# Designed miniproteins, single chains, continued (5): the designs that were tried, part 96

Each design is a single chain, and the fold is of that chain. pLDDT is the mean over its residues in the fold that is shown.

## One batch from the design tools (miniprotein)

Design m19324
Fold by ESMFold2-Fast:
Structure m19324 (fold): chain A 82 residues (1-82)
Amino acid sequence: SAERARLEAEFERLYAEAIRLAKELLKISPNSLIPRAIGELLRVIGIRFDYEYGLVSLEEAIARLRELIEEMRRLKRELLAK
């Protein structure tokens, strides 16, 4: 139970970070890349949906959020490169 509560807290922390990052990508993206940024936001929302509807375990949802956050961080670095 304590471990589950810790993992649920970690999921919520990662989800909030992923949503923040996806919104930031939308803000900084050129018009041609807005569909990509929207796609990233939908992927974040989809991970929560899959977890809440029992399609993936909590541990799997956390792993997917971590992977997506790293993908979005890489995309942000590419967009900000001068």
Scores: mean pLDDT 88

Design m19325
Fold by ESMFold2-Fast:
Structure m19325 (fold): chain A 82 residues (1-82)
Amino acid sequence: SDIEEAIKLAKEGVKLAKEGKLEEALGYLQKAADLLSKYIPDDELSDRLGEALAEKGLTGSTAEGLVVAGEALIKIGEELKK
């Protein structure tokens, strides 16, 4: 399933971000977002990621921001799986 693969990719992205591997983390999170974008409007996906980052005062350029973005992608994937 594209949704299950997206959740797996987002989980790996979060792990890599926590390890400080920001470029690799971003690559995994982008692949997860691309898969989820088939099942959710692109504007809704972008808005949800932006809101998750803004709530924590973070940007996607930091390790902590990539963790937050990845956790938001996992949540979206789990919601779409149900």
Scores: mean pLDDT 82

Design m19326
Fold by ESMFold2-Fast:
Structure m19326 (fold): chain A 64 residues (1-64)
Amino acid sequence: MAPSDEEIKEAVAEMIIAIGRLLASKGDYDGAIEALQKSIEVAKDNPETRKLAEEELKRVEAEK
């Protein structure tokens, strides 16, 4: 009943995306970009979560 490594990686990637959004909302765009890039690396085996991270990264880069 422990979560699988895949489920853990997905949850970690989603948490990093949330942190990236929070950093961007505070004006820390460099921190947000770094967090979102790490989320893409963690989520590379999950196309849906990776796409969310990539879309958020593009949004943050446009606001920089």
Scores: mean pLDDT 79

Design m19327
Fold by ESMFold2-Fast:
Parts: structure tokens; C-alpha cells; sequence
Structure m19327 (fold): chain A 83 residues (1-83)
């Protein structure tokens, strides 16, 4: 189903977050009752000292993945509303 497809895409984005962190620690994604997505990237504080450029590049990628998650959640909510 379309819903199952979108949920699998959410899982893939979460896996990309884990790979981006260069860690075997799992990142978490949560959706609040207001529909807002919160992404917790495991080990971000444990990556060791990053320079400002490395932090900015990592944050830019995380923000891009977060925006993709938000759109996927919106699509899931729209499908559920149509049922």
C-alpha cells in the first residue's frame, strides 16, 4: 500500500541519518501530536571535536533529511485523512 511505502521511506531516511553520523548508534525520529517532526541524531555530541565547517555541513544534511521526513509524514497524514 501507499502508506506502507511511505513508512518504509521514513525508515530509510532514519538509516541515512545513522550512516551520516558514522556510528552504529540508532537515531530516532518522533512525530508530535501537532504533526511536528523531531529528529534526534544519536552520537552527535560524541562525534568528537568537529570544526565549524564540519558541523555546518552535517547540520545542513540533517536539516535536508528532516525536511524529507516532514513531507513524508504530511503525505501519510493526507492518505489517512482520505480514508
Amino acid sequence: SELQRLVEELRKVLQELNKLMGSNKESTVSVGPDGRIRVHVAGFMNLGPLDDKQRQELMDKLNELSARLEKLVQQIQELLAQQ
Scores: mean pLDDT 65

Design m19328
Fold by ESMFold2-Fast:
Parts: structure tokens; C-alpha cells; sequence
Structure m19328 (fold): chain A 107 residues (1-107)
């Protein structure tokens, strides 16, 4: 049935965002290891933890919505979760790049 196909597609999108969350945590841990400032490390960790929590809450609501047949509403929540993870990933990547450049200047 078309509804089963829509549920499968949304579940695949959710799994992609869950992988992005896993990658964000891994990148965050690496960025934290490169950060010499305890205050900056704490702020970065808090940002990552808050982003992951919000993204997971959106994905949980999306699963509830598609179980109710609200596929468009579920997709919007998945897209919001993906955008949050993407923005956090861009911030983490920038911090990593800046810290790597500083290490190269000391060599």
C-alpha cells in the first residue's frame, strides 16, 4: 500500500538523521580533544548535547506522526532535525579546522 511506502521512506530519512547525529557526536569528541580551553570545551559539549537532544525529540515526534498517518507533518519534523544537526556539524567542523591550523603554526 502507498502508506507503507511512505512510512518506509520516512523511516529511511530518520535513520539517515540518526547516522548524522552519531557522526556529529564523533566529530564533537574529536573537536573537544583539540580544544585547550576548558570553558570553550564545556560550551561546545553543551551545544552538541542540546542539539542531539532536540534532534532526537523531533525524530520521536516524527515517528508518532507517521504512525497516525500524518506523513507531511512527520517529514517536516525530520527536515527540522536534519537542519539542526547540519548547522551544529558546520560549527564543529569550523572549530576543528581552526584548531588544526593552530597546531600547524606551532610546527
Amino acid sequence: MEEEEKKKKLEEKIQEVERDITNLRAMGDFALALTSSPEQAEALRKKIDETVKKANELLEKAREYYKQGKFDEAEKLIDQARELVKKAGEEVFKIMDENIKKLEEEL
Scores: mean pLDDT 82

Design m19329
Fold by ESMFold2-Fast:
Structure m19329 (fold): chain A 61 residues (1-61)
Amino acid sequence: DLDLLAKAGEIAAEFAQDTSLSVEERREKTRQALLDAGVPEELAESIAKVLERAVQEHQAR
């Protein structure tokens, strides 16, 4: 579980820095990448939502 959390964080960080993706595209790509890595779908969706919210806050500035 600890290894999955570390891997999930790495995946989320990679997509967070891609400014060419829309917020919605980034959320979907993050969720899919987490699922492909073996992260449970509920956790993958939660992480993708948190990333989407963070990007939206950043773009609002």
Scores: mean pLDDT 71

Design m19330
Fold by ESMFold2-Fast:
Structure m19330 (fold): chain A 74 residues (1-74)
Amino acid sequence: SAAARDAEIRQRFHEALEGVRKLFEEALKRGDRETLEQLLEGLRHAAETLRSLGYDDLAAEVEALAAEIEAALA
C-alpha cells in the first residue's frame, strides 16, 4: 500500500507538471509576462515544499521548468 501510494503521488505530480508546462507554452506564445511570473513564483514555492518533504528528485524537475521560465523572462 505504501509503494502504491508513492506511485500515485508521483503520477499525479507528473500530470500536474505537464499541465504547468502547457500553461507556460501558451503564456510564452502570447507574451504574457504576468502569467509567466506567476508560474515561476508557484514553481519556486512547490520546489521548496517538495525538498522539505524529501522529494529532491521531484523538486529538481520543478526547478528545471522554473529555470526555463526564468530564461524566457530574461
Scores: mean pLDDT 87

Design m19331
Fold by ESMFold2-Fast:
Structure m19331 (fold): chain A 103 residues (1-103)
Amino acid sequence: MMEKIKEAIRKAAKEVGIELTEEQIERLAEAVSSLTPEQIELIRRAYEAAEQGDITSALVHLLPVLEENPLLKAVYDELVDPRNAQSVLGFLRILYEAAKVKE
């Protein structure tokens, strides 16, 4: 499972042009492995909102997940500028692709 999550993270990061360190990939994979089905649904809704350009709704869905998952929040704080729509969308694509592997 963990290796599949890491592979999904690497592929999505390459597609969105975000460079991740191996330590960031490891922490993100650990964070994703602990997500509940309800948290995965919130991530899906966040990603769909961001794809439509609705960054405010994307953050509304994402913030409760970050609050419950300190490891995910740490990686988010390192990688994401919440005022940059492409930054938010890129992170959500990586997170959603990784979360889908867990289902």
Scores: mean pLDDT 86

Design m19332
Fold by ESMFold2-Fast:
Structure m19332 (fold): chain A 72 residues (1-72)
Amino acid sequence: SIKEIAKEYNVEVSGDADISDIEKFEGGEEGPTLSEAIIILKDGKKIKLISTSEENPALKVNNLINELLSKK
């Protein structure tokens, strides 16, 4: 599931779904210690990906997105 993979990348998720249910990704809020992205599911529901880190939060989110895309 999205949530299980996200834990490996130290990214929090607002919900869970199967990787096969992912339609697309959108950008979210960005800051020095915050990176967010949004997963849009095939049914139109949204899951937020959140990294709160003093070291490269955007890198953690981007690595997770690449992993999810590779498994889609």
Scores: mean pLDDT 81

Design m19333
Fold by ESMFold2-Fast:
Structure m19333 (fold): chain A 70 residues (1-70)
Amino acid sequence: MDPIADEDKPLLAESAKRIYENYKAGKATDEQIIAAGYVAEQVPDEMRKAGLTDEEIKELIEKAKEIIAA
């Protein structure tokens, strides 16, 4: 996959955090969870800066993998 541009990393982490919050509310689509999981896997440091815990980042990545494997 193409590398994420440095300028986009904080914006993508913020977007992924919103998707995670929607996921916890039962509102996120499978496509959104997959996209957010990809971001969490590529830029976990930016996800932590956005206010997600390591456990939340791991949950998002694992959920994305479950959807892809289905």
Scores: mean pLDDT 80

Design m19334
Fold by ESMFold2-Fast:
Formats: structure tokens, C-alpha cells, sequence
Structure m19334 (fold): chain A 108 residues (1-108)
């Protein structure tokens, strides 16, 4: 069986997981900035299927470098995070993320 195909599937799954983690970190950051951390955690459990232990790890990473989370995020990742929060009825989290996505697009 072609090991290159297996590696490409693994690389794709790892990239998807990294993108989901970036979206999750931005939702947690927005929760921290809006005072809605419990609501942000609930989104990660319900939509991203993350365990409490995984969320605790992401929360620690966001707290260690909140500006790095934004700097390492694309406008599209911030917009996806905003859409997820909006779909879950978390308007304050969604509004924060929408503002960050607009600012990211305007940064050359």
C-alpha cells in the first residue's frame, strides 16, 4: 500500500486539527475578553468535540500568549470562529471575533 497516500492523509488530518485548535483558541480568547469563558468552553465542547482536559490545555496556551494567538490567526480563521459563536447564540464572543477578523484583514 502506498505510504505516501497514508502520510498525506495524516498531514491533512494534522492540518485540520491545527486549524480547529486555532479556532478554539480564538473562541477562548474572545470568552476571556468578554468575560464569558464558560460560554466559550461550552462552544468548544459542543461544536469542536473537545474534552475538558484539551480545553484546559488550550486555555493555558491562550493565557500564556494572547497576542500570539491573534498574530498567528488568519482573518478566515477568526471569521470561522465568529460564525461558530454566532450559531451558538454567543453574540458578544462573535462580535469580538468579527472585529478581530476585520482588523486582521486591514493589517498589510
Amino acid sequence: MDQQIQQLIQDYQQQRERDRQVVGKNILLAGMQTGQVDQARAILQTVLGLSDAQIDQLEAQVKADPQGVLANSTADQLAEAARIARDMGQDDIADYLTQQAIQRQNQS
Scores: mean pLDDT 82

Design m19335
Fold by ESMFold2-Fast:
Structure m19335 (fold): chain A 74 residues (1-74)
Amino acid sequence: MEADKLIEEARKAYENGDLVKFLEIVDKLVEMGEYDKAIEFLEEARRDAEARGDQMAKATLDSALEYVKKKKEE
């Protein structure tokens, strides 16, 4: 439930262009060990951004995805 709330906050942050807040929320999900939920959200959001042609949002989401996947492997 806490992770789902953070995911909604992350979605709102990137939609508003608040990349600092977005990355802070992603870091918090990683610290909580919610790697799979973070990855699923980021992949879903990336597909949505790509469908909308939002190249900036897609690039930010791609970077966050790589970061979370690397942390999960450690």
Scores: mean pLDDT 78

Design m19336
Fold by ESMFold2-Fast:
Structure m19336 (fold): chain A 95 residues (1-95)
Amino acid sequence: SSMLQQQQAYADAAIAEIEAVKARGIANMEKAADEGDAQAIVDIGRTSIAEIQGLADNAIAASTDPSLQARVQAAADAAIAEVEEATRREVEKAK
């Protein structure tokens, strides 16, 4: 049970880091929108997506469990979709 618990805790930690990057990126995009800076919003979105992808790739490469790899990838895909939607929304607010 301890090995399964360690692998699950590792995946949970990686997902928590992905969620933190997403939240930080969205908060930074909201600030850029308040300043009317559409280019900054796009750049923040792109950088956040790259950081999420890197975190997921590292976590997947470090795991030997296909189910945990799939769970990390699904969390990253969902976080990327939310960042992309936030980028669109915040660019519209910056107009």
Scores: mean pLDDT 89

Design m19337
Fold by ESMFold2-Fast:
Structure m19337 (fold): chain A 69 residues (1-69)
Amino acid sequence: SEAVELAYRHELEELERELREIAEKYGLKAATDFLEKRFGVKLPVPKNLEELIETARKLMEENMKKAGY
């Protein structure tokens, strides 16, 4: 539904913002650790912030599918 797509977009934008802010203040490893804790997963060391953001998008998509959205 449109409401689900809007909610997904908003949450993804907030997650991306948080990851960029953490990476800027504390480094890429800290942003990776934040994402691991948020989704309860272990992640490979990303090469850069954009790779981490792509991983976050995939994790959000998987969570939405598991929730039946």
Scores: mean pLDDT 81

Design m19338
Fold by ESMFold2-Fast:
Structure m19338 (fold): chain A 83 residues (1-83)
Amino acid sequence: SVELTVTPTEANVGDTVTVTASADGATSYTFTITDPNGRTSVLTTTSPSLSFVADSKGTYTVTVTATTESGTETSSPKTVTVK
């Protein structure tokens, strides 16, 4: 299983949001961030954590897919509300 944490869950425009994945045996992580306007950013990294700036008011949705020796595991979506 893959766990996804988004901090903070409520932010102001211009705040930095940190997303952290936890998955046993993961070799890489693909984060999908959907902004309040429905634009999707896909970022692949070997780090379990990344940060982004919340530039738009509204709801951001984040998912992560962890790649392991046995295949891929995808998290449930997590949201941050930006005011």
Scores: mean pLDDT 85

Design m19339
Fold by ESMFold2-Fast:
Structure m19339 (fold): chain A 97 residues (1-97)
Amino acid sequence: MKIKELFEEYKKTKSDEIIRKLLNEVIKALQSPDPEKQLEAVDYLIELIKNLTDEQLKKYFKEIGKILELARNSKDPEVQDKAIEAMKVLKEKVEKL
């Protein structure tokens, strides 16, 4: 999955450009009818949220929140549940800013 490769690159570089590419690939996966791809995308989004710098979190938290709302609207209940988990992680991180 391209998302996995982008996340590994983000961990090494902490680059904003990689974040944008990763978020775009997550959106593409969530627009796919494949629940396995949707679930994997949300899992990597959770890991991204945990690894963002405070400055990057402030910059991207609204966009990430909108992507998680898209995931929450999935027809698959496992994807919906994972999106709720991701929203909780995002909220906890933002509250510490």
Scores: mean pLDDT 86

Design m19340
Fold by ESMFold2-Fast:
Structure m19340 (fold): chain A 61 residues (1-61)
Amino acid sequence: SLSLTPEEQELLARLQAHKEGADKAAELIVVKGQPAPAEQVEAAEKLGALLREGAAREAAR
């Protein structure tokens, strides 16, 4: 059964949208020879962890 609450599902969807924007912004910064801001790196890492947890929960179904 689903292990995510409606609140967690909404947060994950918002974080995914934000992560896509942050990833593209970070890529553009890196392409310009500038390092990605720590905030964007942290956001990407947090989203990655949530996505891995979601995948693990689906696998445990």
Scores: mean pLDDT 61

Design m19341
Fold by ESMFold2-Fast:
Structure m19341 (fold): chain A 87 residues (1-87)
Amino acid sequence: RERLLEEATRLLAEAFLAYHRGDVEEAKRLFEEARRLLEEAGASPEERRRALLRAAAEALERLAAESEDPEESALYAAGAEEARAAL
């Protein structure tokens, strides 16, 4: 069960990154796969919330590291810290 939640979190992070780079169809596919895994795991609202926050933090950390704009990088880093603080 925990493996399904971890995989769903990974797919959600990949979906956020795909959406950011404009790959809307890939993002939609990844979100749908993550939703399916969360349903299979019987994820509670709290577990879904934690998966989303963890995925958001991971995606924002990646975007902060890859951003060439210092202001954009700082914004992504702050967002990642806020998401992790909410866990």
Scores: mean pLDDT 81

Design m19342
Fold by ESMFold2-Fast:
Structure m19342 (fold): chain A 73 residues (1-73)
Amino acid sequence: MTVFVNLFYNPSRNRYTVVLQEFDEQGNLVRTEYFFTDDEEEARKYEEKIRKLVEEGKIDEAWKLLREKKKKE
């Protein structure tokens, strides 16, 4: 099992995407969560926070943070 956190920027939409992805031992994508923002600083702060949680082994907390951010209206 491998978990990745990434930050992508689309300049044509002025959109940042923070994404968390889990792959199984065969390399299949088994879980993914993401959120969009037009605020670079917000995107960087969340990416750093999620990366820290993943590095600390708090994988479930990282998933929860992304789900809650995505659900927030």
Scores: mean pLDDT 79

Design m19343
Fold by ESMFold2-Fast:
Structure m19343 (fold): chain A 74 residues (1-74)
Amino acid sequence: SLKDKLLEAIREEASKYPEIPEEEVERLLELFRQGRVSIDQVAAALYLRVAELKGEEAGKEFAERLKKRIDEIL
């Protein structure tokens, strides 16, 4: 399904940052799957987490890569 493709894309991109706990990523994805948060909110939360752990430039690169991948699926 479209949602399954989005979930897999986000998992794959987030897995490049092992500093983010897998449980934290899966919690965000479950909220999205349930319709409790938008895809933009998931992307923003992960961007902020990458920026916190790896710096602003790494966060921006992550966000741009994820946005392109999401746009290709939608």
Scores: mean pLDDT 85

Design m19344
Fold by ESMFold2-Fast:
Structure m19344 (fold): chain A 99 residues (1-99)
Amino acid sequence: SEENLKKAAEALRKAEELMQKAVEYRGTDPEKARQYLLEALKAFGEYLKYSKNKSDKSIEAFKRAVAAMVRELGLPEKADEIAEAVVNGDFEKVEEILR
């Protein structure tokens, strides 16, 4: 629906803004950076929920993109596990991994 497309676009914009904040705070306030990363990952989950393109190929591309962002934030060993949890909507597991 047009409403779902709008919600997906808004969620993606929010996720990108929160990721930028996570990068900005990584070197000065690691706790705040982690909080922004968690909020960004939840927004990416909302994007996936409202996205019309839910093919296996698009989901795998999304997982790779999320994992790449997590690696750039200094969590390379946890990146694939976090990306999998985001795709599955398991944000309790995302919070556990980021502790």
Scores: mean pLDDT 83

Design m19345
Fold by ESMFold2-Fast:
Structure m19345 (fold): chain A 98 residues (1-98)
Amino acid sequence: SEAERLLAELERRAAEILAARRAAPTGVSEAERAAAAWLAPLLAAADAEAERLGLADRWEDLSPTVRLAAAALALLASRSEEERAAALERLRAVLAEL
């Protein structure tokens, strides 16, 4: 339920960012700024976790919070269908572990 809500919100924000980029390919959209503000607490938590535990060399060995933040950021930053599909798959996998 919580994971489903987070996934839906990330997909919605990613779609808004893509639409904004299609309308105005240069600059930072309001959708991008809103997504950054919404994601900021998760990024801060991931930074704190990485500082406390260190960063592992392998994706599977990273803390769940760090993996969630990385997967979410990758989805929002995706510029191609391949990048979006890969980021979405990783996000779903991370959320399934929570």
Scores: mean pLDDT 75

Design m19346
Fold by ESMFold2-Fast:
Structure m19346 (fold): chain A 93 residues (1-93)
Amino acid sequence: SEIEEILKLLKEGLTQLQRHLDAGDREGAVEVARKLIEKLKELSKKSTDPKVQELLNRAIDELERALAAGDLRGMVETLQKAIEELIKILNEK
């Protein structure tokens, strides 16, 4: 499932981001975020579901803004929200 692949990526990204933040490694957290944004952009381009594509594009925009502002908490909150919304979409199918 497309949604299950995206959920796995978001959950893995969130776990890695949280580990770097807990360690005080801001540089590592930024690298995780940059790589995650790149992968999400690829998934958005390949998405066949307009609702999933809209969710991914919004999450990408929010992550890029948080990253530019140095708002690591905002990145965590964006990932948590995207995971929750994607689970809701999966459960509606």
Scores: mean pLDDT 85

Design m19347
Fold by ESMFold2-Fast:
Structure m19347 (fold): chain A 102 residues (1-102)
Amino acid sequence: LEEVLKEVEKKVEELKEKMKEAGYKLTELEKIELKAIVYGQLLRLLEEEGLLSPEFVERRRERLEEAEKELEELYKEDPEKTTKKILELLEELYEEALREIE
């Protein structure tokens, strides 16, 4: 389990480094979306491995759903700012999840 988490974290770090070097055709929005997807996958991995208490998982899912409902309307007008807020939320949830499994 810890080896799997370390490998995923290394890939996330490599992706972040590659995105910083990027003179790609990727837009700023696409870069932020990719980061959000990665953090979402990390959270899912922690849930699937059963590292988080069911109560913690339920509360975090509820919080994410509430945020999604509020941001859905905003996404149509300003997708970049909305995606940044989603990324921030996912980063916070991931940090809290890591604290839970300590």
Scores: mean pLDDT 67

Design m19348
Fold by ESMFold2-Fast:
Structure m19348 (fold): chain A 77 residues (1-77)
Amino acid sequence: PLEKGYQAVLAERAGKYEEAAKLYIQTGKEFEERGDYKTAARFYRRAGQMYEKLGKHEEAKKLYEKAKALEELAEKK
């Protein structure tokens, strides 16, 4: 999972925000599937920031809402 996260960071640094967002979402999903909701939420938030840079504010909002829900779920575990 972290390898895709590293690839996302490289894409972000290169200004490839859409590619970075997709890689961050994939990484978040892998951590979510493993029950690591706190780490998953961090990657979904980063993906949202990438969509904001692209002007895709609705997509970013959905990712932030998903991250918030996962953060709340992590606090209950």
Scores: mean pLDDT 83

Design m19349
Fold by ESMFold2-Fast:
Structure m19349 (fold): chain A 77 residues (1-77)
Amino acid sequence: KKMKIDFPGEVYDEKGNLLKDGDDVSVKVLDKVYVVIDGKKVEAYVSDLVFGEDTVTARLSVGRSPVDELVAAVEKV
């Protein structure tokens, strides 16, 4: 199945590889990615994968993943 990225800007994986519409699915839910907003790379994560017949749509949320936020909160005791 081919991937679609539900984001209007450039998206990069943790290794700095550009993710493109029509590539093979290479991401999982909660994977860390970097999105370009106003020319700056911003941390984001894959919030959902929507499985269609021929396409998987990756939805992104800007910011730290809920798992990373939980870990950071525990460190502040």
Scores: mean pLDDT 72

Design m19350
Fold by ESMFold2-Fast:
Structure m19350 (fold): chain A 88 residues (1-88)
Amino acid sequence: IDKAKEYAKKARDAALKGDGKKAAEYSDQAIGHLLDWVKDLYNQGKLTKEDLDRAQQAIDYLQQARKAALKGDGKKAAAYAKKAQEAL
């Protein structure tokens, strides 16, 4: 989960700098690390409903951040990336 938080922060920072391409790339990295974390917990039999709900909420925010970043809306991309960090 720490890597997902790190990349969500990088996505927000890139979006605030107007680097939509980097913001989208970091959002994709954060989603990838979240999916790996969920899969690891599932394989260990430790995945809770709370973990799933938190991961799903963060993924939804990161997908919105990615879409906003690719449209050139850095402010909206940064806001969604921040919400993803707060959900984690």
Scores: mean pLDDT 83

Design m19351
Fold by ESMFold2-Fast:
Structure m19351 (fold): chain A 88 residues (1-88)
Amino acid sequence: SIEEVKERFVELAVRAAAAIADPALREELLARLRRGEPLPDDLIRAAGEAGLELDIELGMLQIMAAVGVIEPEEVEETARRGAEAAAA
């Protein structure tokens, strides 16, 4: 379901942040998610497998918005939720 995709994204955001050893890169991840910005390749690599999975799930949400399954603002809301969960 759409809700399961959103929940998986939030879980992956927490995992990706936890996988980043550098606090500055971790904060960059959170800041980009809060702004609904794309993740640069360097940040994805720093987060490893969790970063790659997060990027794929973000892409999935963006495709769902592009084809009208969800509103674009729901992608931004989900990304912000991921950042808030990861910051806790």
Scores: mean pLDDT 84

Design m19352
Fold by ESMFold2-Fast:
Structure m19352 (fold): chain A 92 residues (1-92)
Amino acid sequence: SITAAIGVALLLIGALLDGAELSVEREGDRTTIVIRNASSTALAAAESLAELTVQSGGKASLERSGDTVTLVLENAQGAAQFAADQAEKLSK
């Protein structure tokens, strides 16, 4: 839902305020989101966006290594695409 997408955006903003660094890359229908210096808030944002992507009919993979969270989204649609677009804007 759009409400869930807004929730993801707010969690990402919270993570950035906690000192996380966000980078987003897009290649066609694939979006790669890397969050460095990730807190539990950043992990919650990534997990929520992954769930939204799967619910939208897309695919998501989430990987954590130390304080870095990497989320790869494929064919994100609707609310998930909106949330991914917000993540990209926040990375600029």
Scores: mean pLDDT 84

Design m19353
Fold by ESMFold2-Fast:
Structure m19353 (fold): chain A 108 residues (1-108)
Amino acid sequence: PEEYAKEGVEGARKAAEAKTKEEAADKAGEAGNGAAKAALEGGSDGKGSAAAGASAGGAYAGGYISGTGKEAAKYAAEGARAAAHSAGGEEGRRAAEEAARGAEEAAK
């Protein structure tokens, strides 16, 4: 889950470097979809995929609002943590915390 979330956040960070807010939002969304797909195809369970998707969704929202990689990563981390609580269980929580950690590292 962390690896997939890192890919999504890295894409969102690069999207935030785009010249326009619209361009940043589109790229963040693509990275998010890619991360969620990779998690599913890589044998991740529903909780891991939910965490990756939430991380990517947060990044998308952050990029759309602020246009900065740091803000995008912050929102991605918050989304991943929210997804962990919704998915339930220790596995879901672990996946979301790893995703959040990856997002925070990518923001540096």
Scores: mean pLDDT 54

Design m19354
Fold by ESMFold2-Fast:
Structure m19354 (fold): chain A 132 residues (1-132)
Amino acid sequence: GKKQTVVDLAISGIVADEQGNKDLAKKDLVAAAKLLGAKGLVTLIQRYNGNLSNLGVALIVAVLLEVPPREIDLIISLNIKTKDKAAKALRTVIQGISKKHEKYSPIAQKLLNLGVSEETANILDTALKIAG
């Protein structure tokens, strides 16, 4: 379905970014963000000079936490003031904040099995721990 296609494109974008293929990474992440309806995230990906894998993780987290597209845009723009854990999780991902975890979540382990780095997996699990 649409959610699975967004996750698959986000994973493809992360893998491309980590392999140094920045143009493919931006293309796949833009496609994922457009399908999700997150216009703010589309703009961020297109203009982003930092770690594109963090934007891929943000797409995965937004799908997993079922964050509405409009709310994703507000969270990314930092203009929403909330104690909502999902908003904090998405901001943590965009900032690239990671902590070492003794054990990976099932989704982080799945990403590692697909060739995603431990650094990127730790960003995902740090965000999910904030959300849970």
Scores: mean pLDDT 79

Design m19355
Fold by ESMFold2-Fast:
Order: C-alpha cells, then sequence, then structure tokens
Structure m19355 (fold): chain A 78 residues (1-78)
C-alpha cells in the first residue's frame, strides 16, 4: 500500500541518518519509524520502538545509541 511504501521510505531515510550518526529527526519521522518497527513484529524491532518512545529520541545520534544499547543487551544474554 501507499502508506506502507511511505513508512518504508521514512525508515530507510531515518536509518541512513542513524548509520552516519548525524542529522536531526522530526517528530513525524520518529513517529513513522516507531510505526514501521512495530509492523515488522520482530522482538528486536519491537524493543527498539518501545525504547524510542520511552526516551523521546529526537536525533539520529540518540537512535543509534539506543540501537547499540539493545545490541549490548542481546550479546550479554549469550
Amino acid sequence: SKELEELHETYRKVMLKVFKGEGELTDEEIKKLIEALRLLETPAFLKLAKKLEEKGAKSAEEVKEIIDEIKKEAEAKR
């Protein structure tokens, strides 16, 4: 659907900023990122969506820090 394509495009654009560790994120971009992560329904993506809402992430750097935290938690449980 068009809505799914828009969510996918926003996810791609936001994750590119996160990968670079730079750039501001709009409230709409954060909201759509959270929606996209929830639609994918994987444990890691659902955990990321929850942490993004709880911390009120506003920048690509903050999103990257949360992703790194989730990765460390996953590795510590191995």
Scores: mean pLDDT 75

Design m19356
Fold by ESMFold2-Fast:
Structure m19356 (fold): chain A 95 residues (1-95)
Amino acid sequence: DEAARLIREAAELELAAEMARRLPELLDAAAARVAPSEEELARARAQAAAVQAQVPELEARAAALRAAVQSPEIDALVAELRRQYEEALAKGKAL
């Protein structure tokens, strides 16, 4: 159904913006674990900055969809997707 599709799209865009905002912190945590070269870290930070530049557009699109569908299911879906992402990160750390 179209409503379910829009709810899913809004939740995915909100999570994408949240993850993009957190990317420098996630990169620093990963760098502490794998100790990359200064050149590799500088390149990764430049790529992270490019992704973060997309945050305002992602947030604007998510807000427009949220306003259009006005569904509490979006918050529940964002929470579930965030939980899945954090579980995946925790498993990655254990390997």
Scores: mean pLDDT 80

